# Designed miniproteins, single chains, continued (5), part 17

Each design is a single chain, and the fold is of that chain. pLDDT is the mean over its residues in the fold that is shown.

## One batch from the design tools (miniprotein)

Design m16562
Fold by ESMFold2-Fast:
Structure m16562 (fold): chain A 97 residues (1-97)
Amino acid sequence: SAAEAAAAKEKAEEAAKKTRENAKRLRQLADEARRLGLSPEVIAFLERAARTAEQMAKDNELAAKKGTRIAEISAQSGADLTELLLQRAEALYQREL
């Protein structure tokens, strides 16, 4: 229904926004780690995490415009995964300081 599509779109847009915010923070951490000369392993992890999150954000932003239940589930998974990546990234970053 139109109401179900609108609700799915809203949820997908909220999740896509969260994924983008997480991607932006991961990119910031990767850039800061490189500037501070943290270990190559930590820099490599942060760069991979940032690239993965940035791609997921792009995919979820496109999907959110469709307003489907599949798009909602995909966007929420992206938000959850990028949040987990961000938590791990922040822990590694703080440990190296």
Scores: mean pLDDT 85

Design m16563
Fold by ESMFold2-Fast:
Structure m16563 (fold): chain A 82 residues (1-82)
Amino acid sequence: SDEELTRKILEHFGLPEMPPEELYRAIIVTLDNLEKNNLYFIIRKYLPPLLAILDEFSDDELSPIGRELKERVRRAAEKAGL
């Protein structure tokens, strides 16, 4: 579920409690800014644990926006050579 995915991300990265939509927007905006500035070394450093968490959830368990996050993260990983 989106709630369980969000909980795992917040716990792993030591982030404050927030709703799924807020977390997903924050991740997408951060990735957009990192790519715009060619900061792929930061993506390579921090994205692997996020990918591992996302891989625990099938697309059928996620909302449309959760699947959108998953695709966005996958694309960032591909661009970063992960």
Scores: mean pLDDT 87

Design m16564
Fold by ESMFold2-Fast:
Structure m16564 (fold): chain A 64 residues (1-64)
Amino acid sequence: SMAEKKDEIEAFVKSREEIALKMAERRLNRGEITKDQYEKMVAQIREFGKQLLERKKAELEAEG
């Protein structure tokens, strides 16, 4: 169903976002980036995830 496909898209985007956030946190914890750089990276990751979700939802709606 469309609802199931939407849930799959949301789960996919969320999974990718969580992996990216975990990698950013590991870099912060290792002292590879500053707290300010981490916060900017988190904002960018969340914005990318939002854009990816909207794009995939639009693709799903266009296909039916």
Scores: mean pLDDT 84

Design m16565
Fold by ESMFold2-Fast:
Structure m16565 (fold): chain A 68 residues (1-68)
Amino acid sequence: MEERVLATNIAVAAALRMVGLLLEGKSADELRQFADDTRAELASLPPEIAAEAVGFIDRVLERLLSQL
């Protein structure tokens, strides 16, 4: 359970940071780069857990990019 908790914490923190970047007026490329960096961090976790967290990040990124 610790890997799933860690993945959730990383994903939630990243989602909040991406919202902050959008509010700061950062570009779509900067949001994508941040999401890529977050996916790289999650890649160290078990694939099943990483996939769930990456899917969450991808959904958040898509929603935020639709606001740009």
Scores: mean pLDDT 81

Design m16566
Fold by ESMFold2-Fast:
Structure m16566 (fold): chain A 80 residues (1-80)
Amino acid sequence: MASLREKADELEKQGIKAYNEGKYDEAASLFRKAAELYEQSGDLIRAARAYNMAARAYKKSGKLEEAQEFLDKAIELAKK
C-alpha cells in the first residue's frame, strides 16, 4: 500500500526520466498527476514544484497555453 505522497514521488521520478528522454508530453502528464497527488496530500510546496515541472515540459512540447496554466498554478500554491 502506497500513500498519496509515495505515489506522487514515484510519478515525479517517472516524469524526470521521461523529460530527460525528450518525451515532454509524457513528462508533463506525469508531473501534473504528481502535483495533483501532492496537493491532495497537503504538500503544497511539492505540488507547486511539480506544476512548475509540468509547465516546463509543456513549453518544451510547444503547448504554451498549458504551460502558462500550470505555471500560474505553481505560483498560486507557492504564495500559500
Scores: mean pLDDT 85

Design m16567
Fold by ESMFold2-Fast:
Structure m16567 (fold): chain A 55 residues (1-55)
Amino acid sequence: SQLSKEELIEIGKKLGVLKDEDLDASNDELERRILTWVTRQPNGIERFREVKASL
C-alpha cells in the first residue's frame, strides 16, 4: 500500500467514512472501505484528493 495506517485513518475520518471501531482494522480493510466510499459518491475522488492534500 502507498499510504500508512495513520494516513488512511486520517483520510477516512475527514471523509466521514470511518467509525471508532474501524480504527483496529488492517491497512487493506481501511483502504477498501475508503475506495468503496470514493467510487459510490458523485464527488468522491475529488473529495479524497482534497483530504489527502491536507495531510
Scores: mean pLDDT 76

Design m16568
Fold by ESMFold2-Fast:
Structure m16568 (fold): chain A 60 residues (1-60)
Amino acid sequence: SAQEERVRRMVDAVLKTSEKATPEENAIMIDNLRAASKSLSPQSQAIIAKAIEEIKKRVA
C-alpha cells in the first residue's frame, strides 16, 4: 500500500540517521516511532516495530 511504502522510506531514513546518532537521540527516535505507529495499519506497525528493535540494539 502507499502507506506501507511511505513508512518503509521513513524507516530507512531514520535507521540511517540512527547509525550516526547518540544514545539519547536514538531513544528519542524510538519514542517518536512508537507514537507514530499508533495511527497506522497493523502492517505498517510491524515495519516500525522491526525498526525500533534495530535501534534498541544500538542504544543497549
Scores: mean pLDDT 83

Design m16569
Fold by ESMFold2-Fast:
Structure m16569 (fold): chain A 61 residues (1-61)
Amino acid sequence: MSAVERALAAARELMARLVALGKISEEEAQRSLDEFEALLRAHPEFAEAYLAMIERELAEL
């Protein structure tokens, strides 16, 4: 799996947990995922850095 694919998978997991906790709506989660995918497609060089950040957020939940 590429760094971009791993970052997107981690982002989906984070958004799913935030929705389950009632912190964001499903519509907000989908918007955030769409924006994040666009960002990674524009700047794939940052995928590893974003993955590390998302993994940290998941660990703090």
Scores: mean pLDDT 85

Design m16570
Fold by ESMFold2-Fast:
Structure m16570 (fold): chain A 118 residues (1-118)
Amino acid sequence: IDDLFKPGEAVKLVAEAVLLLKRVSSDTTLQEALVAVLEKLKENGLLSDSTNLEKTAHSVIVSLRNSKNYAELGLPKTSNQELAEALVIFVALHAGVKSLPDSLLETLADIVLQKLKL
C-alpha cells in the first residue's frame, strides 16, 4: 500500500504521550523528567540558547492535559518504552526540533522512564 499521506500519526503521538501522563501520579516528577529531556536536547545543540526549559516543560504538560480526550482512543497495549518515545518526540516538536537521531530518542526515552520510575 503506497501511503500518499500518513494520516493519524500526529493523533497517535498525542494519544501515546497523554497515556504516559495518565500513568504518572506526580506533576512534579513529570516536570523534572521533561526538564531532563530538554537539558539533553540543549546539550546536543538542538535548542536555542533563549529556550526556557522550565517554561517549555510546563507548556508541554498543559498542552497534553488539554488533549486528555485522546486517552479515549483505546490504544492497543503499548509499552512504557513506546509511550516514553512518543512523549520525547512530542516535547522535541513542541520545542521546535526538526530532526532527532534514533540513538538520542532511545537515550531520552530511557531518561523519562528512569525519572518516572516506569
Scores: mean pLDDT 74

Design m16571
Fold by ESMFold2-Fast:
Structure m16571 (fold): chain A 65 residues (1-65)
Amino acid sequence: SAEAEALFAEGERLFAERRYAEAANAYGRSLTLDPNNRRTAALYSLALYHLTGDERAREAAERLL
């Protein structure tokens, strides 16, 4: 959907600005609208890794990419 695409683009902008909590929020909202989007799920997990340092989030992103 256009809304999911806009939220994904917002997440990419926030991620580039190193605003990982806000990026994760935008990607997460995009993913609730398009739950089968593997790319959004991967970037959501990567944003969580940058925010938390949780290796499980990095591993989730690696599996989805």
Scores: mean pLDDT 87

Design m16572
Fold by ESMFold2-Fast:
Structure m16572 (fold): chain A 60 residues (1-60)
Amino acid sequence: PGEVTVPEDATEEEKLLAEAASKVGVSGSLEELRAFFADDSEPARRDRARIEEELARIKA
């Protein structure tokens, strides 16, 4: 499993996104996660879909 570090002033939505990314195996800072979401490459889009699916499960 991964681990995404979030600052104390992160929004609840950003904290949930970091949790979803960690469950998918992504590690790093919240800033690195944002940079990853700005990447339009095919592998990044696929991994973003996995993170979004996990986020939907957490919110359900």
Scores: mean pLDDT 73

Design m16573
Fold by ESMFold2-Fast:
Structure m16573 (fold): chain A 93 residues (1-93)
Amino acid sequence: LSDAEKQALLTNAQNAINNAKAALAAGDYASAAAYLKRAYDNLSKLYPELGGKESILASFDFLQTQTDAALARAALERAIGELEKLLNYLQSQ
């Protein structure tokens, strides 16, 4: 990947994480999960170790259909935190 492509992927991931946080705050868990999947897709292109956890991608599809609001919220908050830490790490490189 070129430096310009890397920066575009980081910017897209940051926007997706911000949108996921906003959706979660609004109680829109389906939209939050969709935005997190977008963040994951962008970050996995930069971080092969995250790409090795492709089973996590299936978890986002599951979260979009999750009917237990408390379980969905907890899982989404954790996923946001994990992807945000990875984004911050990649931006510091």
Scores: mean pLDDT 74

Design m16574
Fold by ESMFold2-Fast:
Structure m16574 (fold): chain A 87 residues (1-87)
Amino acid sequence: MDDFQKQFEQTLQQLYEQAKAAFDAGDNDRAIELIREGVALAELALSMGIKLTPQQLQYLQGFLQLAKQLGDEETAQRIQDLIQRAQ
């Protein structure tokens, strides 16, 4: 795996951990904001022809669960479409 893929994965991990921490703290607005940042980064990677690794797909699954818990059906659908496309 090249250094670019590792940096991208680290960024997704950091966004996921921050979103989870915000959710656990009851900061739902912050959690959704961070989830949307992670989704936008994954969409950008796919638009550039970058293949997502199994680990990166796992972070997207984590974002999906958080979006569902927050009741953000629009973001949850967006993540599901991303995972299906990146499969």
Scores: mean pLDDT 83

Design m16575
Fold by ESMFold2-Fast:
Structure m16575 (fold): chain A 80 residues (1-80)
Amino acid sequence: MKEQIVAETYARVLALLEKAGVDPATAERIARLLAAGVATQDKELVEKALELARKAGVSDETIEEIRRIVEEGIERIRAL
C-alpha cells in the first residue's frame, strides 16, 4: 500500500532527525517534505528537504542514511 510506505518513510526519517537533535517542529517539516517526495517520486523536493536537514545541523552520515530510506521508499512505490 502506497500510504503505508509513505507513513513508514515519515516515521523512520522523523526518528533519525530527532536522534540527530533537530527540534520537533523542524524535524516534522523535513520528514513531511521527504515523505511527500517519496509519494510523488520528486527528487528535487527530496534534495531541498535534505538541504534543510543540513542547515539544521544534521551530519553527512545521517543525511546519507535518510537518502537511503527515501530511495528505498521510492523503489517500493515503483514496484506497486
Scores: mean pLDDT 86

Design m16576
Fold by ESMFold2-Fast:
Structure m16576 (fold): chain A 82 residues (1-82)
Amino acid sequence: MEDLTPEELVERIRANAPRAVRAAAESFGVTLTDEQLQRVVDEIGRAAREAAEKYPDDPRKAAELASLEMTRIITKAIEEAK
């Protein structure tokens, strides 16, 4: 059963990524430049697409993998900005 299509999942993650990235950075006392934010969002978008392609029939597993990759990408960006 599909709650979201792979494309819909990727689009939703991309649409929400700037807010999530800014919120995470702010919670760690880090301010990302607009250029850094855009690079992180683009990397998250790619990871979300790969997760959706890996689990096309399981949007929950795709979302879980995308969330893990997003956390890894955001953590790396925050550490590099410190």
Scores: mean pLDDT 77

Design m16577
Fold by ESMFold2-Fast:
Structure m16577 (fold): chain A 66 residues (1-66)
Amino acid sequence: SEEAEKIKKAIEETIELVEKTVKEEGIEAAEEKGNKLAEEYYKKSPGEGAAAESATKYVVKLALEK
């Protein structure tokens, strides 16, 4: 569905941004940028926003576990 495709893109874009920022600027900056991207997605739809927020939390958790 179109909705599923948008959610998938939101997840992929968020993971890519947050992982890159962890490597370049650190975990705190990555969480901040991921949360800002999630806020922009929430303006488009609750589903895309929630997906971006969850993706941010997931990548941050993995970075902290290493």
Scores: mean pLDDT 86

Design m16578
Fold by ESMFold2-Fast:
Structure m16578 (fold): chain A 80 residues (1-80)
Amino acid sequence: LREEIERLREEVARLEQEIEEKFSRGELTPEQYEAAMAKLRRARSLLDTADRLLEQGSDEETVRQAIEHARKLIEEARAI
């Protein structure tokens, strides 16, 4: 779980850089840029929640659900 959260955080950082570069090159509209960045910010928030739940000794399935939701948002951002 901790390894998965760390990997997804690295993926978010990489995608943020990629999206910023595409926007700088004029490959994304302002609307696409804002939509993608909003999804990545939400994914990051969910990963923070997953970390907090792990620290509190929450059920593994609950932590996995937060991670999975973050993963879906990352995929949606990547598709833009």
Scores: mean pLDDT 83

Design m16579
Fold by ESMFold2-Fast:
Parts: sequence; structure tokens; C-alpha cells
Structure m16579 (fold): chain A 80 residues (1-80)
Amino acid sequence: SELEELKERIVKLLEEYEKLMLEIMKLKGASEEQINAYKEAVEKTKEYIRSETDIERLREIERALEKRIEKAKKKLEELK
């Protein structure tokens, strides 16, 4: 229950981060190859999150993603 709720929150954060990074990459002129490689890396990360059972590790990942999302939002505003 708690573990599955945490994993679901992390997956949602990862999807938000992916959306922001894809916008940044496109604005910077990233190639289709680079965009596809990034999407594949995100899918592998989701698989890892779904397989992880260490709650402490997952909470560290959640905090790291929240910080990365904040940084990405600031970067995206600079590029607009």
C-alpha cells in the first residue's frame, strides 16, 4: 500500500520531468535520435522504480526528482 503509493507518486514525477525535458530538448534543437534515446531511458527508469522495494531509496529518488523538476521549470522559463 504505502510502497505502491510511493512508486505511483515517483512515476508521476518522472512523467512530469520527462514532459519538461522534452520541451527543453526541442527548444534546444535536439535530434529525433536524441529525443527517442531520452524516452527509452525514461521507460527503463520506470521499470527500475516498479521493481525497487527499498522505501528509503525510493524517497531519495522522489526528493531528487522534485529538485530536478524545479530546475527544469526554471530552465524552460529562461528559454521561452
Scores: mean pLDDT 88

Design m16580
Fold by ESMFold2-Fast:
Structure m16580 (fold): chain A 78 residues (1-78)
Amino acid sequence: SRELAEKRLEASLFLLELQGDNPGLATLAEALAEKYRLEGKDEKAEEILKEADDALKESGESALELKSPLTPKYLKEL
């Protein structure tokens, strides 16, 4: 189920944040955001990226790794 996959990814993001696995958190946040963008849910994609970015900032880590690998604009045009 799509809903179960989304909940699993969100739970994984929270667990990775608690464990301090910043690369893992950034990777999963990007994957979940890409999924939302492919579904046309751009606002949800931005929300998940913002929440993950806020968590990374609270841990004192750089948010650049989270923001850098954005979904290419041309994918939205296709």
Scores: mean pLDDT 60

Design m16581
Fold by ESMFold2-Fast:
Structure m16581 (fold): chain A 61 residues (1-61)
Amino acid sequence: MDAQIQQYMQQIRDAVSNGSSRDDIMAIAAQLMTFMSQNNVPMDDIRNISRIIAGIVAPFD
């Protein structure tokens, strides 16, 4: 579980580093959120991860 979440987070970071569009980055973020919800990840963990993602994408208005 945690390793899969880390893989999604790494994909988001790689997408940002590679100059991917905000829409592409948000698509990966949406997949991660769906994955966490489907795998019964605690809501507090989902909220914490969503805040991290928001910080990563904050430079893209």
Scores: mean pLDDT 76

Design m16582
Fold by ESMFold2-Fast:
Structure m16582 (fold): chain A 90 residues (1-90)
Amino acid sequence: MESLEERLERVKIGLENVKNSPEEDRDEEIERLLKLIEELVKEFPDDEALKETLEMVKRVKEAKTKEERDKLIEEGIEFVEKEIEKLKKE
């Protein structure tokens, strides 16, 4: 059984993949990440951090400019990294 920490690390990798992908591949990477987070929210419905991450990635998908998208991805990476560090301490 995959831990919440391991799942959040997969989400972080997904966000980094979106950031580093060429523009033509970014929509596909965003869709893959959304599916991953939606599955995680179904398995951990009481985890507010996963729900917030899902909303962040939805905002990335809806972003009208590359600059707005890149900013939202950076904010998402920082948020997920902080949540992973909290889990590692306990």
Scores: mean pLDDT 78

Design m16583
Fold by ESMFold2-Fast:
Structure m16583 (fold): chain A 84 residues (1-84)
Amino acid sequence: KPSQDDIERLKTWLKKEGVEAESDDFEELLLKIAEVYLKKGKEENARKALGLLLYYNELAEPKTLQDIMDGKLSIEELKEMLEK
């Protein structure tokens, strides 16, 4: 489970990137981080953010995180898993 310190770190990172981060929702913050990375073309970092979100929501097993890191799952597939 994410701590309040984890939430504040994500909010601080988003503010440095010029993104408004008023929500304390860890899932919303991770989605915004992934979108920032995708906009910058940093697909690997975006996949890691989405993988962390899936893991914290118990939507993915540890093996799925490895597949995400290895690039076996597309960003679109990861988004679909989060919305289900």
Scores: mean pLDDT 66

Design m16584
Fold by ESMFold2-Fast:
Structure m16584 (fold): chain A 84 residues (1-84)
Amino acid sequence: STAEELLARAEAEAAARAPASQAEVDALLAEVQALEEELKKEVEELKEKYPDTPEYKEKVKELTRRGLEAAIPAAAALLSHERA
């Protein structure tokens, strides 16, 4: 699945880097939270424009993929911090 592929990328990046500090993890997690709020707004706009359609489902999947990819740096930092 796309989520498994993105998790594998985060794990590879975590293994290749020095362990992140707690401050770096906290900062990146705050960025992910801000992105989640932006994606919620986009999903609500899509629901209004394409209610209960296959197009809505495909667009939500693409937004989910985009959000997961944008979260890779935060996930890699967290995984690298935990292995320290």
Scores: mean pLDDT 78

Design m16585
Fold by ESMFold2-Fast:
Structure m16585 (fold): chain A 101 residues (1-101)
Amino acid sequence: LEIDVESLKPYIYRLAMLLDLDPEELYKAIVNDKELLKNLNKLFQLLLSEDDEALKIRQRFNKFVEETKGASVEEFIKKFKAFLKSIPELDKVDIVKVITE
C-alpha cells in the first residue's frame, strides 16, 4: 500500500501533543510499522465520517487517548495496536483502497 505519510504527519503530531509525547519519535514509530500505519489511516478516515458509528469510535478514541496520556512511545504503540484490534468497524473501511492505493 502506498500511504501518503506526509498527509498523516500533522495528525500524528497533534496526537503526540495530546499524549505529551515527542512528535518526531511517535511519527517514526508509526511510519516504520506498515500494519499500524494502515490501521491508523483507516481510523482517521472513520473518525472524519459524520456517521453515528464514527461518533462512537471518536468517543472510544478520546477515552483511549486520556487513558494513555503519560505513557512512553513504546507503551503507547503497544496499547494502540491492542485498541485498533478492538475496533471491528476498521474492517469496514473500504475507502482506504481508493485514497491509499
Scores: mean pLDDT 72

Design m16586
Fold by ESMFold2-Fast:
Structure m16586 (fold): chain A 79 residues (1-79)
Amino acid sequence: SLLDQLKEAAAQPGSATIEVDDVEEAKREVEKIKLPGLLAYVLDKEKGLAYVFDNGKFKKVEKLKTLPEKNQVKLLNTA
C-alpha cells in the first residue's frame, strides 16, 4: 500500500521520493506517519503546490517554482 511504502521510506535517514497518482490520498497517508525529524512534501503537479508536513502534521502550503513530471511525495528524515 502507499502507506507501507511511505513508512519504509520514512524509516531511512536522508531523502526519498515516491511517485503518487492521488495527491489527496498521499496527504492523508503522510498524516499517519508520526516520526520526529521527518519532513514530508506532497507535490501537486497540476496545481503547482507543495503541501508540507512535519511529523505527520500539516504545517503549510508552498508554491512550486518548478513543476515535477508527476505527483510526488518527498521525505526528508533528519533524525
Scores: mean pLDDT 86

Design m16587
Fold by ESMFold2-Fast:
Structure m16587 (fold): chain A 94 residues (1-94)
Amino acid sequence: SLEELIEREREATERILEAIRAGDYAGALAIVDEMIEWAKTIEDEEVREAVVKSLEGLRAAIEAAVAAGWSPEDAAALARALMGELIRFLEEKK
């Protein structure tokens, strides 16, 4: 259900933010990759494509922030903003 998807995305967001704040970027990317694989099983094609694309964008943004030497706090703020946009999109679909 969309409600279960939204709660899963919220829980995963907090795990990603915790990993980034700890400087565990490999752990954060592993959580994103897990979410992408789960998202590929979403039955609704429009929701599936939107979620996968958003998570791939988050992955790329985290990698870019690390490469650019961003602080963990700034990288976490970016990740929170991107996940917040995805969650808002999903809430508008229910």
Scores: mean pLDDT 86

Design m16588
Fold by ESMFold2-Fast:
Structure m16588 (fold): chain A 70 residues (1-70)
Amino acid sequence: SLDDLLSQVEEVAKEFGLDPSKLEKALRYRYYQTRILGSPKPLSYYAKIAGISQSKFSKVLKKIKEKVKE
């Protein structure tokens, strides 16, 4: 699941005009804190790591999920 999310980072980052390295960091932190530690932070926390607004980060997450094959 994390690998599936990360496989879409470069394409989605280009589509939304954001830094792929910062997006990857935000997705890794969100995955670990939510899925591994069971201690999720608000979306605004991860959006700040990605260097974008919470609204834009929400759209980015939706796009990544749409592109991921489950």
Scores: mean pLDDT 81

Design m16589
Fold by ESMFold2-Fast:
Structure m16589 (fold): chain A 61 residues (1-61)
Amino acid sequence: GPKALLYTVESDEETIESIAEKFGIPLEKLDELIKANMIKDPNALKTGQVLNIPLSLLAPK
């Protein structure tokens, strides 16, 4: 299967933290999510931005 899930940011109010919470990614893995997407400013996400969410950060179920 795919190595990552593509997620489209739904609102400019969303943050990397809130998106990680939706997918069950622990806060200690936020830096890995940020690095995987080469995000310079995780507080400057925009509506319609596509993020690559590595499946290795998600629960295996």
Scores: mean pLDDT 75

Design m16590
Fold by ESMFold2-Fast:
Structure m16590 (fold): chain A 87 residues (1-87)
Amino acid sequence: AEAEREEAVVERFREEAEKLEPKIEELAESFAKAAEAGDLSVLSKEELLTAAEIYELMARALEAAGREELAARYREKAEEFRRLAEE
């Protein structure tokens, strides 16, 4: 029962989120470079896949929090990154 100990479940989720935090920070620099170049293809496939995973997770979290508009935006960005990485 996942809901049996809510604090323990929250702690495990927080640990997963903490693992993603440094990836988000590293990706911020890559986004700055892409913006400067005006082209997301400057990002490596690995960076694009990481971006897609982060944005997908954020979209799901936002959707669960009732932030549907933001969730949709993050979802769209995740799909764009994933599509670019698959090419």
Scores: mean pLDDT 68

Design m16591
Fold by ESMFold2-Fast:
Structure m16591 (fold): chain A 114 residues (1-114)
Amino acid sequence: PTPEAVAHLQEAGRHLDEASRAAKEGNYDEAAKHVERMGRHAVEALRASGAPDSLVERVEKLGNEAAKLFKEGRADEALEIASLIVMASQAAVDGNLEEAKRYIEKAEEVAKKA
């Protein structure tokens, strides 16, 4: 993996951890802000890993949906989507775009049911 992709993945994970903490405290607006930052870093990790634009766009939409779900108080669904986004970004950084697509498909199914 490239140092740039790894750095963005690390920041995405850090923001996911902060979103989870904020959600446990009932601070859903703060959790939404962290998940928005998580999504930006996940997108940059995917781009640095050579992911196609179509896959990047799907992750952008999922990050926005997770932030929306936090604002609506749907914290469990939002955290599941956010976790799957970070897992997809990790798979892409590791060179496994097919595994990244599977995590994104799973996140899209969670978003559809929410």
Scores: mean pLDDT 91

Design m16592
Fold by ESMFold2-Fast:
Structure m16592 (fold): chain A 96 residues (1-96)
Amino acid sequence: MEEEIEKSIEELREALEEAKALDSPLAPLTTRAIELALETVEKLKEGEASILEGEVTIGMLRIVRGIAKLLGDEESTRVLDKAIEALERAIEAYKA
């Protein structure tokens, strides 16, 4: 549903601003990962990306989240979880 995709884009933009404000060594990596997620959802909306590309992007975000968890970076982990949930909702809406 288009409304769910637009909501996910807004949530990803919010996560991106949170990532930029992080006081963490992982802030640049977290920011770039969320930028890729936002680019992927925007391309999906325009018909320029596949669901498979969206799933690959989720995989990349999960790897970055794993690194944040391993380092005990709770703030980066929280922001990445928010971005992953938003991207997963967008992909599910596209499958419907």
Scores: mean pLDDT 83

Design m16593
Fold by ESMFold2-Fast:
Structure m16593 (fold): chain A 79 residues (1-79)
Amino acid sequence: MSEEERKKILEKVKELVKLVLGVEEVGEDDDLYELGANEESLELLVEMIENEFGIKISEEERKKLNSVKDIVDYIEKNK
């Protein structure tokens, strides 16, 4: 995957996190739960990511997605 493609994924994931959690800024390594995520907002975020990138995220994999970086790395591997 190209660095340009990774940048586009990163930008879109950050947009979705900001939208779902209602935060102005998010870092790649910030803990989503520390940013105010709960089960409902995380479910919505996962559904939006699945729809945006055409992927499916299992319940077990969801438990491992705690940051923007984790989400981007998952999308790169499964896209």
Scores: mean pLDDT 81

Design m16594
Fold by ESMFold2-Fast:
Structure m16594 (fold): chain A 99 residues (1-99)
Amino acid sequence: GEEYYKKAREALEKGDLVTALQYANKAFEAGDFEGAKEVYEEIAKRATGLLRADAYLMLGEVYHKMGKKEEAIKAYEEAIRVNPTNRDAKLALEKVKKE
């Protein structure tokens, strides 16, 4: 996970938010939830449109994996606010609320 976090940070410094999201996803898959969270938060602040919605969706997934249900719900709601047609965020929100 640490190598992916470093690659994601390098992409953020270059302004390459798409590459940063891709490496944050790899960090998340490797179990680096704290590293992935930091990168997704920065992408959500800097991006617009679909990329911002994707960053909020993934931030929700990270919070859910960390057991932070309330923070996960808020992140999924922000993803839906940015992109109301985001089916993945709507499905994730419904599942977390039923837990």
Scores: mean pLDDT 88

Design m16595
Fold by ESMFold2-Fast:
Structure m16595 (fold): chain A 71 residues (1-71)
Amino acid sequence: GRAVIPVPGVAPGTRVRVELTAPNGTKSVAWAVVDADGEVVLENLEPGRYHVRVYYEDGELLWEGTVEAVR
């Protein structure tokens, strides 16, 4: 599945750390770059609702919320 994560107020090209908690409680981490739309797109997720936290490289929390991965 695919999920789109908004990171409002973060400049495109910024490298961020994304922490995901899957519906089954499994935690994972991905590094990503904010795109021209101010979003991070994650591929190859199991469908369902994920709890997401996005951080700067220095550990500052930028965004937290729930996103849905769709098939």
Scores: mean pLDDT 81

Design m16596
Fold by ESMFold2-Fast:
Structure m16596 (fold): chain A 67 residues (1-67)
Amino acid sequence: DEAERLIEEGERKIREGRRLVEEGKEMIKNARNNKELSHGIAVVLRGMGLMFEGRLLIEKGRAMMEA
C-alpha cells in the first residue's frame, strides 16, 4: 500500500531527524569555538528539515487513505 509506505517513510525520517537534533544540541553544548558552534547549528537545522519532510509524507499518506 503506497499510503502505508509514505507513512512508514515519514516516521523513519522523523526518528532520524530527532536523532540529528539531539546530536547537534550536544555539539553546540560542547562547542569551544564559533566553527564548532556553527557546525552543531547546521546539524540541528538538518534534523529539523528531516522532521518537517517526515510530517509532510505522513500527511500525504493519510490523505491518500481518506480518498
Scores: mean pLDDT 88

Design m16597
Fold by ESMFold2-Fast:
Structure m16597 (fold): chain A 81 residues (1-81)
Amino acid sequence: MSKEQLTEEARRTLRDARAARERYDELKANLTKENVPEYVAAALRVIGEGFQAELLLKKGKELGDEETIRLAEEALRAAGM
C-alpha cells in the first residue's frame, strides 16, 4: 500500500469514526426500548472503527507516516479508545 493510499484510508476512518460516535451519542441521549437495536448497532460500529484506527496506527508507525499516525490517533480518540 502506498503512503497516499494509507493516508486516504486513515482520513476515511477518521470521518467514519466521528460519524459513528455522533450517531452513538445521539441514540444514547434519546434511548428508548424501541431504539435499543439501533443503539447496539451504533455501539458496535464505534468499536469496529476503533479497531480499524488501531490497525492504521500500527501501519503508519511501521512506515513512519506521521500524517497517517496523526489521523489514526484522532480516529481512536473519536472512537473513545
Scores: mean pLDDT 86

